# Ledger of designs, part 58: designed miniproteins, single chains, continued (3)

Each design is a single chain, and the fold is of that chain. pLDDT is the mean over its residues in the fold that is shown.

## One batch from the design tools (miniprotein)

Design m9993
Fold by ESMFold2-Fast:
Formats: structure tokens, sequence, C-alpha cells
Structure m9993 (fold): chain A 100 residues (1-100)
């Protein structure tokens, strides 16, 4: 099953992002956020096979804010800098390359 998200930019432009799994999807979202540093963007509509849902991903004031709903219904918020998010995305990509 593919992981998908709809990304909306401050100018009203929308883009659908797809990846084979949640980690790959997060990497693409982090790369988009890094390229759009200083602009507002929002991502919604993401659900992982384990039942984890990405409720919201927003870039604000140079930081990436993520909100997840866990399979048990708990919501968790996480904030990080765009540069930290890009480093995490690279680590995920490198981990998958070593596994292949």
Amino acid sequence: AMATAEVEFEDGTKETVEAPDLGGLLRKLFEIAAKNKGKKMKATGVRAPDGTELLEAEVKDGKLYLRFRQPDGREVGLGMTIDEALAEAQWVADSRARRA
C-alpha cells in the first residue's frame, strides 16, 4: 500500500506526494519543506498501514510542526527546525539504501 499526502502551499497551490511507505513520504515532505523555507505549507490525508495518521504538517517560522494520531487515538505534536528535518530525512533514506 502506498503512503500519500496532499500538500497545500501559501499561494493555494496543491501537490499530491506519494511514497512506498511512511518514512519515504516523510522524507519527501521534509525536502519540500526545506525548499520552501520561510513559506507556509500544510500536509494532510496521510495514514500509515499500522494505523498511525499524520493529521498535520506545517512549516512556520523556519520550523516544521508535525501532529500524529497514534493507533490508540492519542495525538502527539513534534516541532523541529527545517535543517533538523532534512537531516532526519537523509538518515531514513540512507537506512533504506543499506537495507536494499
Scores: mean pLDDT 65

Design m9994
Fold by ESMFold2-Fast:
Structure m9994 (fold): chain A 59 residues (1-59)
Amino acid sequence: SEEELLEELERLEREGVRAVLAGDYARLAQIMERMAEIHRQLGRDEHADRLLAAAERYR
């Protein structure tokens, strides 16, 4: 459901902040890729594309 997808996004956003604070940019890239998948499922293709482009910077 949309509600479940939004809850997962909130969890991933919190994990992303923790990854940045830990300097774990490989983990941040994985989190951003998962967030992009969820945004695409929500019909937010432009947002998903921007997240994927950003994730590539941390590979």
Scores: mean pLDDT 88

Design m9995
Fold by ESMFold2-Fast:
Structure m9995 (fold): chain A 79 residues (1-79)
Amino acid sequence: SKKKEQERTAKAVGYVLLTIGLQLDGASDKEIVEELLRAARSGASPSLVRNAAKGLSKKTIDKLVKEAEEAQKKLEKEL
């Protein structure tokens, strides 16, 4: 339903905002990856995850983006 979609989007945005805060505070790559994985698994768009991960290695960015793509496909099928 649209309500569940909105709730998932709000949660995903929350994790992305937390990731940006962690980056500004100089958090470790590990901490940034953990929050981006939470964002991706909560339905954050692949483009949003890619943009938030710009400071990380290309391999790590690609892995996080793929996780977001797979999570989106799964969430869309459960509609």
Scores: mean pLDDT 78

Design m9996
Fold by ESMFold2-Fast:
Structure m9996 (fold): chain A 80 residues (1-80)
Amino acid sequence: MPPPALSREEAIARLEEEIAELDALIADPRLSAAEKENAAHLRYALRQQLAQLRAGKPVDMARLAALIERVRAIADRMRA
């Protein structure tokens, strides 16, 4: 079965959640400068997607979902 497509509202909520997680990592004094820089770059990419969705611009929801999952996996690894 094809996975259910993300709605715009669901995509916005997931992006806001992941951006908040990255903000917490950037603020964590235990992380290295390199990890904080990587988190900041990921945050920038997600904020660009969020801005496009909020502006009503067309976004490939399947690719966006894959991006969110990859960023979450990277953030989880940084916390470990």
Scores: mean pLDDT 80

Design m9997
Fold by ESMFold2-Fast:
Structure m9997 (fold): chain A 55 residues (1-55)
Amino acid sequence: EEEIDRLAEELFAKGYSVDEMDALLDERGFTPEEKDRVYLRYIELRTEARRAAAA
């Protein structure tokens, strides 16, 4: 499951939006459960980056 976290980190680093990420995951045949895991990690990364930038 490290692959899901790694994918989320890669998409975040490349500047993918949530909509772009959703389209990519659908194209790759990800399940709703796998998509939820990617989204949770992406949101965590975005929140952390925003917190760091606001300091």
Scores: mean pLDDT 78

Design m9998
Fold by ESMFold2-Fast:
Structure m9998 (fold): chain A 79 residues (1-79)
Amino acid sequence: SVEEELLEEADRVLELYEEGKISREEAREAARRAIAVGRQLAAAGDPRAEPLLRAAARLARGLGDEALAAEAEAALAEL
């Protein structure tokens, strides 16, 4: 599904960023998309929200973006 693809994308994006193959801004945009979709799934009561938001938090922390990681963690706390 699209949600499962986004989950895999978050981990792939982190690897590409660590290898210097994508910009930090592109990686941040991927994390923001995962948080936005995760929040929509959470609002719908979809159990796929948790793994997606956890992946987004891992990506954000890998980028050193603690504010974005906190945003993903806040969304997880609302589940």
Scores: mean pLDDT 82

Design m9999
Fold by ESMFold2-Fast:
Order: C-alpha cells, then sequence, then structure tokens
Structure m9999 (fold): chain A 61 residues (1-61)
C-alpha cells in the first residue's frame, strides 16, 4: 500500500534503506504528509552523505 510506495519513492531518490523504512512507517501511521515531505527531501539530497544523515534523522523522528 502507501507505505511501500513511500519507501520506493525514497529509495528512488537515493535515500538509505533505513531512511526509506522510516518514510514507510510514517505512511503506515496515516501521516502521509510527513511521509511525502520526507521522501522528496531525502531524494533531493540522495547522492551524498548528508542525504544519508538526513535519512537517519528522519528515521529517528
Amino acid sequence: GMAEEARRAALEGGASEEGAETVAKLAEQGDFSGAGAAAPMAGKEGGNERAKERGLRIAAL
């Protein structure tokens, strides 16, 4: 469902698998705006270490 789509979008953007799973968990909670905001932001930076660090920070949220 939506969680899997959110995870895939994050991974397509270059986010880490762990960061993508956090985006998926937000979607599962029904926080689709939070998941949607996290996925594009991770994708925009998904090519460097800062993108991965943001993924971890999103995972901690």
Scores: mean pLDDT 60

Design m10000
Fold by ESMFold2-Fast:
Structure m10000 (fold): chain A 100 residues (1-100)
Amino acid sequence: SLFDEVLEKNNELLKNEPKMSKEEALKKLRELLELIRKGIEEEPEDPGLHRLGLAAILKMIELEAPVEEIKEEVDWLLENASDEEIKHVAEVIRKEVEEL
C-alpha cells in the first residue's frame, strides 16, 4: 500500500539521516512529503499519514528548510486535514514558522 511505502521510506530516512548532508536529507523529506500527499488524497480520514506529514515538516524545520517551503507544506496539510488534533498541531507549527 502507499502507507507501507511511506513507512518504509520514513524508516530509511531515519536510519540514514545521521550520515546524510542537510541537502540530501531535505531531498528525501521532499520525496516523502509527495508520497504522504498522495496517500492523504487517497485516504483523507487516515490520521497516520497526517501524523507522518507533521513529523516530516518538523524535521524540515530542524534541517533549516526555506521558510516559504515549510509554510506551503503546513498550509497544504491544514487544507487537507480532517482531524481536529492534526489541524491544531499544524496551526501551532504555522505560527512558529511565521517568526522564522
Scores: mean pLDDT 80

Design m10001
Fold by ESMFold2-Fast:
Structure m10001 (fold): chain A 83 residues (1-83)
Amino acid sequence: ASDEEIKEGIADIVAAVLVNSKATPEEIVKFAETIAKELGLEYAKRAVERAVQGLLEQGFVTPEEAKEILERALKAAEDAYKA
């Protein structure tokens, strides 16, 4: 596996953990920031998008909540990556 494949795998595992734990918006934001700093912005986006989609599919969030979480977490990831 390449470094890219490993990072994608980590992002996917984080997304699965966030969904299975019914992560709060605040927890999703914190993980987005951490992944952006440690692995890179693309992996933070992957993890957040997959986590939010999974939470929506499981009925743990409404479509409106999903949109708010996604926008907030992606903004936080971008800000963390720039810092």
Scores: mean pLDDT 86

Design m10002
Fold by ESMFold2-Fast:
Structure m10002 (fold): chain A 88 residues (1-88)
Amino acid sequence: SGILVYACKDNEEGVRILRTFELLGLGKITEEEDGILVAEIPDTLEGMLFVDFYERQGLLERLTTPDGTVIYAHVDCPKALEKAKSLL
């Protein structure tokens, strides 16, 4: 299992966060429709700590699906937030 983190291709900070995860070997960036990017972060202590770090910085919004799955979206990317909320 993994934690999904959404960002937009047109938001430099969101792209930088996802590329940081990819460079650390914590997953691969996948491009979805309309310039939405997603990374699946491993459900490990290291992966959770990095996601928590960016949430605490106010850069990622935490969302919980009805089945209790946690997903994140970059706060300054409305398309990513809309996509993440569509999974609620």
Scores: mean pLDDT 79

Design m10003
Fold by ESMFold2-Fast:
Structure m10003 (fold): chain A 59 residues (1-59)
Amino acid sequence: NARARAQAVVDAVEEHAGGTLSPEERQAFVDAIAANIEAGDYVGVTKQASRALKAAEAA
């Protein structure tokens, strides 16, 4: 399902960045990525994943 896939993407982002997003940030990125997966918007998925990576790296 889209939500589980979005959670996996955020988990991979946190592992790659070596940092943890706040619970609020994590929820927002999971919701955004899940919505893009449901819409079939792969460009949107990659854009949100890149934003999440930058946020995790800045934390």
Scores: mean pLDDT 83

Design m10004
Fold by ESMFold2-Fast:
Structure m10004 (fold): chain A 104 residues (1-104)
Amino acid sequence: LSPEMQETIDLFEVLAITSELWLTIDAYVRGSISPEQALAEVRNAVAAAKDLVARTDNPAVLQRLLAAFQAIRADVRRRLAGTAVGDQMLALLDETIAFIEAAL
């Protein structure tokens, strides 16, 4: 693949991971999914993000992923901080943000 095509594919993967994570958090806040399902989906998204970080050396992809995770973390903190589920989500997001920052 050309570098431009690979970057485009990786950026679509960032969008897929982060969109799924946003939808999961929103569904949990709305009461549409259980705490167990919400945490499982967040762990899946974190695993996918870490896998993408391990496969890419492209700073544009890593910076986009970092910005998205920081925005998601801010939303979780605003809506769910101080809850058992929210605090577990924040820990997973903080670990992932640190992992992305270490790759930059």
Scores: mean pLDDT 90

Design m10005
Fold by ESMFold2-Fast:
Structure m10005 (fold): chain A 71 residues (1-71)
Amino acid sequence: SEEVKKEYEKEINTLKERYQAELDRAKAILDAVLGDTPERESLLADLEQATQRRLEKDIKEIKKNYEKKVK
């Protein structure tokens, strides 16, 4: 249904915004504490990769839940 699709899109967008805000806050803290250092760059790369994997996993779970509701 249109309502289920709108709920799905809203939940995915809210999740993406939450993860981006979390990542932005962590980046700001790392920048403030470590400055422009190789340690900061390494930690940022690890954080971005971990955040992306977590987001992809959560999106897959949400998608499965909505696919069950549409059937």
Scores: mean pLDDT 82

Design m10006
Fold by ESMFold2-Fast:
Structure m10006 (fold): chain A 89 residues (1-89)
Amino acid sequence: MTEEERQRIIDAVKASPEYEELKKEVEEAFNITDPQERVERINKLRDKLRELVRKAAEELGIPLTDEDIDALSDHLLTELFNEVAKKKK
């Protein structure tokens, strides 16, 4: 995967309405008091990001390995956590 292809996938994911829904779910996950429920919510968010990345790549005709999908999903999840944490400034 080239850097241009990586950026196109990221842009496509971020433009999706599902990505905005994921932002809200991350905010909700931070308000969960039970650690087990919080971890469960975060794992579901990661799975949703994996599906969004896979779908975006398929629609763009960019072949990804499972390793690429995992790396992009983790990157996007980290960005979502950082955005939520800094959103109040």
Scores: mean pLDDT 78

Design m10007
Fold by ESMFold2-Fast:
Structure m10007 (fold): chain A 75 residues (1-75)
Amino acid sequence: EELLKNTSIKELGTRVRLAANAKGLTLQELAERAGISVSYLQALVNGDPNAPKPTLEQLRAIAEALGTSVEALLA
């Protein structure tokens, strides 16, 4: 299962960062709401090339925490 075929990890990280900023959430608050480690979320947002691609479950959790959809994060 590869949801990131048309979206690079850097683009995903940028979209997550912008969505969090628009909602007034810190990365720590977003990570806590999504049930994801702060260090992983920070690496993803910073475009760390060593960060593993998020799973569908992690993408859903992030989207729900941001009040959006997985499709919006990948579009």
Scores: mean pLDDT 75

Design m10008
Fold by ESMFold2-Fast:
Structure m10008 (fold): chain A 89 residues (1-89)
Amino acid sequence: SHSLFEEALALLEQLPADVAAEVLRDLAHRHGIGLRYELQRLVDALPAPPPVLREALREGISNPAADPVPSYNGATRLIVEALRAALAA
């Protein structure tokens, strides 16, 4: 949903850039092309996206054994859950 997307943006802004990059790289690696659109939308929507976030997406989106994403709503939820976990650590 739109509110989950806004939460993901806020979480990305709260995380150190290197930690956020690791989360995005892991998500892109695990889910590959299934998350590519949502991850790119998220990074592009940031007011001042660190270059390291775009580097992380390129590195992660090459796994041929990536797990499928169940739906477009599921994509944003997976991202929010991963970012929340990183912030809590």
Scores: mean pLDDT 73

Design m10009
Fold by ESMFold2-Fast:
Structure m10009 (fold): chain A 54 residues (1-54)
Amino acid sequence: EEWKKRERERIKEYNKKIEELVKAGQFDEAAKLASDYYTELVRERRRRGAELRK
């Protein structure tokens, strides 16, 4: 499924950005970024559930 590959790529990209922020000492930004993409993953999963109920 194409969306699974896109999701994996997005996760890898977010992980790299978070690591870069941590290395730069920007822990607050890293925490916000982590929360944001986690929230998007949850929202994406819920959206798929809603589409199936359609």
Scores: mean pLDDT 74

Design m10010
Fold by ESMFold2-Fast:
Structure m10010 (fold): chain A 108 residues (1-108)
Amino acid sequence: HMSREEALERFRQLLEEAKKKLPEDVVKLVNMIFEAVEAMLRGEKEKAKEIIDKARQFLAENRDKLPPELVALLQGIIDGLKAAIDEGRYDEAVEMALTGLEALIQAA
């Protein structure tokens, strides 16, 4: 378990790394993932689902402009988060988001 404060601080660190290494549209998707995680940590399931659905749409609309390896990782993160949120697996959703974002930064 990571505390809410520890998770949010780790996400801020990952966002700063993303800004240095990743394309602007990927950074936008990373920000949306952070907003979804914050909503999950507040127990705002419907808000988290809404944000993830918007992230899916943004990725679909911009996938041809992005490196294929980053698209595959982002799709996996978004789909995994959607499933975890739908099932109420919030701790797993947070861990999945952190692990996925770390993999995304390493792939860049």
Scores: mean pLDDT 81

Design m10011
Fold by ESMFold2-Fast:
Structure m10011 (fold): chain A 75 residues (1-75)
Amino acid sequence: DPIREKVEEYAKKKGKKVTLSGREMEILRLLAQGKTVEEIAEELGVSPEQVEADIKRLMEKLGVKSREELVELLK
């Protein structure tokens, strides 16, 4: 899984061990595909607000300060 490998590599570079839920991993995969918050929400059957909250938690877990930085680590 390329997204999981990128997350684990980034976490190691930061000196952290990060554990992501299946939903958080799916959100990262969809973000890596260039999906919008609205498209991710529709695909997962949740609200855009819930996706934004999950992205914020992902940013906290990975130690990034912006959504743009989160997307950058997936490149």
Scores: mean pLDDT 79

Design m10012
Fold by ESMFold2-Fast:
Structure m10012 (fold): chain A 67 residues (1-67)
Amino acid sequence: MLSPEQKELLKEIEKEARKHLSEEEAKELVDALRRNQPSLELLKGVLEAVKTSEVSARAALKEVLSM
């Protein structure tokens, strides 16, 4: 079960990802993260990537989907 901090990070990741990715891609990213029981470190890294640029957001999507 995800911690409250992990749930908050997933919500922010979806919100920030939607700025650079389609709504479908953002949902796919968050769903893949939920399935893989991600560490707080991984979630924080993905959040920074999706906040930084479209290029880093797409790189994060590719990496997470390959998990």
Scores: mean pLDDT 83

Design m10013
Fold by ESMFold2-Fast:
Structure m10013 (fold): chain A 83 residues (1-83)
Amino acid sequence: SEAEKLLRELAEKYRGPDGKLSREQAIEVLKDLGLSEKVAEALVEKFQGPDGKLTVEQLFEAVKSIYSDEEILERAKKALEKL
């Protein structure tokens, strides 16, 4: 989807060479989307893998649990404009 593509683009600014986001990087992406730190931390804890990291796909599932695809698209566009 277009929302996933923009979220992936936003995550590219933070992710390391393994293509995954650390807990700290995932929290920052979620905060860029307008989420509070408390909500971002809770989502990362719920959706992170056994290594404590998130793929872009896991991050997208986390955001989809609270926002519609249209809301994600709009929030990701605004976040990318600030970078």
Scores: mean pLDDT 80

Design m10014
Fold by ESMFold2-Fast:
Structure m10014 (fold): chain A 81 residues (1-81)
Amino acid sequence: SELEEEIHESLLRMFIAIARLSESPEEQAELIRRAVELAKRNPSEGSLRQVELAAELARERGLEEEAEYAERAAEEIRAKL
């Protein structure tokens, strides 16, 4: 539903924004993983964009495992769209 998509995309944006403001690599990694998991369960063009941003953030912060996880999730979401 449109409302569900809007809510999920808003939650994704919030997780990524909080991750950007976090000073803890562990907290950043956890928030990025939560965003990716939410996007995988609720695939949409909006959630794909947020997962791409999460991958960029993970690489920017040196979180290689989270970057690879987000990149894999982006491919899975693209396959479903």
Scores: mean pLDDT 82

Design m10015
Fold by ESMFold2-Fast:
Structure m10015 (fold): chain A 65 residues (1-65)
Amino acid sequence: SPLQELADKLAEKFREKGNEITREEALKIVDETNLSEEQKQRLKELISKYDKITPEEFQKILDSL
């Protein structure tokens, strides 16, 4: 599923970066997924509130969809 793809890409990036990623990195990952444009715009709106994002914070973002 597109949400599973998003989760997998995020897990990989968090491993690379030590459990914190930038807003720009999170936005790129969202754009790389096969999510609908509406879901992407919603996620980008929520992500824009953060300068850096942890896995726990991203889970809260996903829970608000």
Scores: mean pLDDT 83

Design m10016
Fold by ESMFold2-Fast:
Structure m10016 (fold): chain A 85 residues (1-85)
Amino acid sequence: MSSKELERKAAVLTTAAGILLSGADFAKELGDNEEAQSAVKAARELIDEMRKIAEELRKQGDTESAQEIEADVKRLEALVKEIEA
């Protein structure tokens, strides 16, 4: 997979994880802990895929794109911790 294809995939995963975590936060507010936990689990799987993409970009020498994805991963992981608190 090319660096551009990896960047596009990461962008899609970042958006999807963000939507899942927004849904999880809303479900938690409504007291639907099962739905919140399910959404967080799905978001964690997407975040793990983003980490793999960042590692592959670093191996290809695309350090800048890898750093951007790693920053998105860190932001999404912080949201997961807030929801699980």
Scores: mean pLDDT 87

Design m10017
Fold by ESMFold2-Fast:
Structure m10017 (fold): chain A 89 residues (1-89)
Amino acid sequence: SLLSKQFEKLIKEMEKADEETAKRLVTQILTGILIYLQLEPNPSQETVDEFLKILDKVKEVVQKKFSPEEAERINATIEEIKKRLLSKV
C-alpha cells in the first residue's frame, strides 16, 4: 500500500540518520500505524502482514542504532502494536 511504501522510506532514512533524527522517524512510523488502527479497526490481512513486516524492520534498526535502554522502551511499544495487529487475524 501507499502507507507501507512511505514507512519503507522512513526506515531507510533511519538507517542513515543520527540518533536524534532516527528517534523522530521511529515515532512517526509507530504513530502512523496506531492512527491507522484507530481509523480502520478491521484492517485487511494484507495490511496486517505489511505492518508486521514494517515493525520487524524497525525493531532491527532500533536494536542496532539505539542505546540498550531506549531500544528496550521502543521494542516494548513495538511488541504491544504487534499484539494488536495479531488480534485481527
Scores: mean pLDDT 83

Design m10018
Fold by ESMFold2-Fast:
Structure m10018 (fold): chain A 87 residues (1-87)
Amino acid sequence: LSDVQLDALVRDLVEFLKTLSPEQQEAVLKALETFVTDPEKGRKALEEIAKTLSPEQAKALRNIIDALEQLTPEQKRRVVERVREAL
């Protein structure tokens, strides 16, 4: 992804997280941190969280996961760090 697409992804992820309860927000952030270091384990955690969300929120999370999977490990870490800073 380009820098413009990375900036858009960070904004989309922050806005998505703001639609969640504090407990759901923390669960997603923890799962994203796991996704940076262990993509398979992190993806499974995010999929479990999606089951607790509305259909619209679950679709948004799925789109975000698909975008994150296209990133290098360094880009994934950078996106998660920027999201955490923005919250």
Scores: mean pLDDT 83

Design m10019
Fold by ESMFold2-Fast:
Structure m10019 (fold): chain A 72 residues (1-72)
Amino acid sequence: DALRKRRGELLDYVNEQFVKLKKKIEEEGLEVDPTEFTAFALRLIGLALDGEVSKEDIEKRVEEYYEKVKKK
């Protein structure tokens, strides 16, 4: 099913972006509230499942979260 394939690809992309973000945060020694981080991850996963976001939108939201964490 092409629709299920596309949703799977989008979810895989969300996971890839979060793995990269987590590694970047850990490497830079940034402080992150685990509850806030988990809530953000679940929100993006939900939007991806609903088809409400593109790969570019996912990248933008992850970068905005990173910039917010970096400035704390």
Scores: mean pLDDT 78

Design m10020
Fold by ESMFold2-Fast:
Structure m10020 (fold): chain A 80 residues (1-80)
Amino acid sequence: SEEALMLETLGYLIRMSERRLSLRELAERLGVSQATLSRRLRKGLRLIKEELGDDAAEVLSKATGLPLSTVERLLERAEE
């Protein structure tokens, strides 16, 4: 479901923040390709942006511990 993908995306961002993992390192630990993880993250981030609108970056920054500027960049790239 879309809600499950949004929660999965949030969990990945939290793990990357807390464990200081790169996208490559997280993909390796999950046993998936970096391309597969990247596509899933892009889809989840777009869904979060659609659900939360202009609040998405602030909510994600607070929830994940990532800097606001990092989250804004991730959301912008997901829309490309």
Scores: mean pLDDT 84

Design m10021
Fold by ESMFold2-Fast:
Structure m10021 (fold): chain A 64 residues (1-64)
Amino acid sequence: GPDGGPESSLIKVPKSLLEKFRKGEITLGELISLIENNTEELPEEELVTMTGFELLDWAAQNAP
């Protein structure tokens, strides 16, 4: 989010979407769009909290 340090820029990413990306089932663009349009409240155990930069780094390392 705006204002403050890196903590205010944290996003919650469903683990299921990360796994789909890793398997090549969705693209990075689709992953980002699904995160931005995620209206489902999942249990915190199903979510990974990270910054946008950490997401891009993870995606680069885990691309199929």
Scores: mean pLDDT 72

Design m10022
Fold by ESMFold2-Fast:
Structure m10022 (fold): chain A 90 residues (1-90)
Amino acid sequence: AMAAEQAAVEEARRATERLLATTREAGEEMLRDPSKLEEQARRVQAALDALAELARRLSQFPRAQQVAEDGLGEAVGLAAEYGKQVAEKL
């Protein structure tokens, strides 16, 4: 029903917001201290894996799955951008 799909969309949106916040925090930490690169990269990967698992669980709700997939793409792009900035400081 529409109510279940809307709840799934809201769950995917909140999970995406958490992933993006985690990615930004990890990126900022790596920029402050490049020795934390491996630790922070593992943190981001765990968060990406969690959203990917949620997207799989939400496969019956196309709009919610799309929100999660878009969020994964955005987070991967953001992580790559931070990784490039860290590499430029090394």
Scores: mean pLDDT 85

Design m10023
Fold by ESMFold2-Fast:
Structure m10023 (fold): chain A 91 residues (1-91)
Amino acid sequence: GPVDPSLIERAIEMLEEDIAYLESKEEKSEFEKKLLELLKKILEALKNEDYESALESAKELKELLLEYTNGSLEPTAVDALIGLLEQKLKE
């Protein structure tokens, strides 16, 4: 069935919270700067209903997280977002 709109709205809310947290940090690592840039790209794409660009940026985010953690971080939230966006694009 179609993606529940509340799941996209919740993803937007969570991205806004993560962006606000990272922006509140006085000092940012190079990883945190790249993370912030990708989170902002995903947020902008979702707000514009540009799900193709959101999916591309979410996949880049997953690659960044895996590279930074040498594959030790389980990217469960990012994988969930990718799944939602792939389903949305099939509508």
Scores: mean pLDDT 82

Design m10024
Fold by ESMFold2-Fast:
Structure m10024 (fold): chain A 74 residues (1-74)
Amino acid sequence: SYEEAVEHVVKGAEIMNGDPEKAREMLDELKAKLTEEDFRKVGAAYSEGLAFSARHLGLEEAAEHFEKAAEAMK
């Protein structure tokens, strides 16, 4: 679900010492601007990109949260 995806993105951002509110705002903005189909595609790609970045930094727990967010967007 969307709320499950948002919660996972927030948790990942917290672990990365990032800005969880900024991440939530980005997802809300995409949901407002895009069709449901395009939002699922873009939201999943965005979350997968965050997972890749977290894994590159050695933050496996954050990467797992972002991967779960991407799956919840599908």
Scores: mean pLDDT 79

Design m10025
Fold by ESMFold2-Fast:
Structure m10025 (fold): chain A 67 residues (1-67)
Amino acid sequence: TPEEKALELFLTGAKALGVSEEEALKLLEEAKKNPAPAQPSRIKPLEEASPEFQGAFNKAWEELKKL
């Protein structure tokens, strides 16, 4: 699914930043509770994911960069 592809992209980026898969997943789950407003994504596969998942991904990714 588009969400699974976006999740793989997120976890790959987290690993590149030295963040554990468990910590990255916690950030994503927290972001799902308070997702950012969905903006049109220019990133595939995010473009095909639900607006809720896009908002959660964007929020979690910004938090991930701060680690």
Scores: mean pLDDT 71

Design m10026
Fold by ESMFold2-Fast:
Structure m10026 (fold): chain A 87 residues (1-87)
Amino acid sequence: MKIKDYKKEAEKVLEHLESLGLKIPEAYRDEVLKIIEDFLKKYDVSAEYLIRVLDALFKNFELKDVEITPLDVKSLLRLIANLLGLL
């Protein structure tokens, strides 16, 4: 049976966050990847689905080089978890 590669899925989400104009300092990159991976595992969500939710959330925001911390990413994912319950 094919096990879902959550690490690879987390990398896709991180790249998408950077494409949206969010800047993740190199020192925090591994911690952010771990936070995203743990979120995807906990809720059994694909990177593709999470990316779609992020696009919907940020569609009205023009983001450019906004530095985010691991705590910011954790807070954003917590907000998304609540939105997934409403959507």
Scores: mean pLDDT 78

Design m10027
Fold by ESMFold2-Fast:
Structure m10027 (fold): chain A 80 residues (1-80)
Amino acid sequence: MYREVAELLRRAAESFRQGKKDEAKKLVDEAIDLLSQDDSPEAGIYAIQLAVAKNLIDKGYYDEAAQLLERMAERLEELA
């Protein structure tokens, strides 16, 4: 699961960099859905961080959101 979430987050970050905001938001929502299926404390922490990323997206801080998503993906790949 964490490897799949990391892949979604990397794709979302790239979509934001390409200006494909709606596609990127969809990928973030898919990552949240996958994390919501895991009751581990680690999954809960990453779900909170994704909520922060969504808040940045809603405020138009797409570069900051992309940077956060890439850092999260790196951390999740280390756990997979």
Scores: mean pLDDT 80

Design m10028
Fold by ESMFold2-Fast:
Structure m10028 (fold): chain A 74 residues (1-74)
Amino acid sequence: MEAMEELAKGVAHAMLEENVPQEEMDKILAELEEAIKNKDEKKALEIGERVAKQSKNPAIKAYLEHLLKKVKEK
């Protein structure tokens, strides 16, 4: 699986675990999908980092940071 695709799934999972409102989740995922489609790594990383920063769960935050690192290494 592509690293950016893994990041998108990780962000979706993190937002579900944190009970982010559906409308906000859909907007963030749409922005992330657009970034992935355009191969805009910078935008994808920015969105992922924003979600990680807003997370209240240290385990979810660490998980997202791990996925962000994988995107940067590709």
Scores: mean pLDDT 78

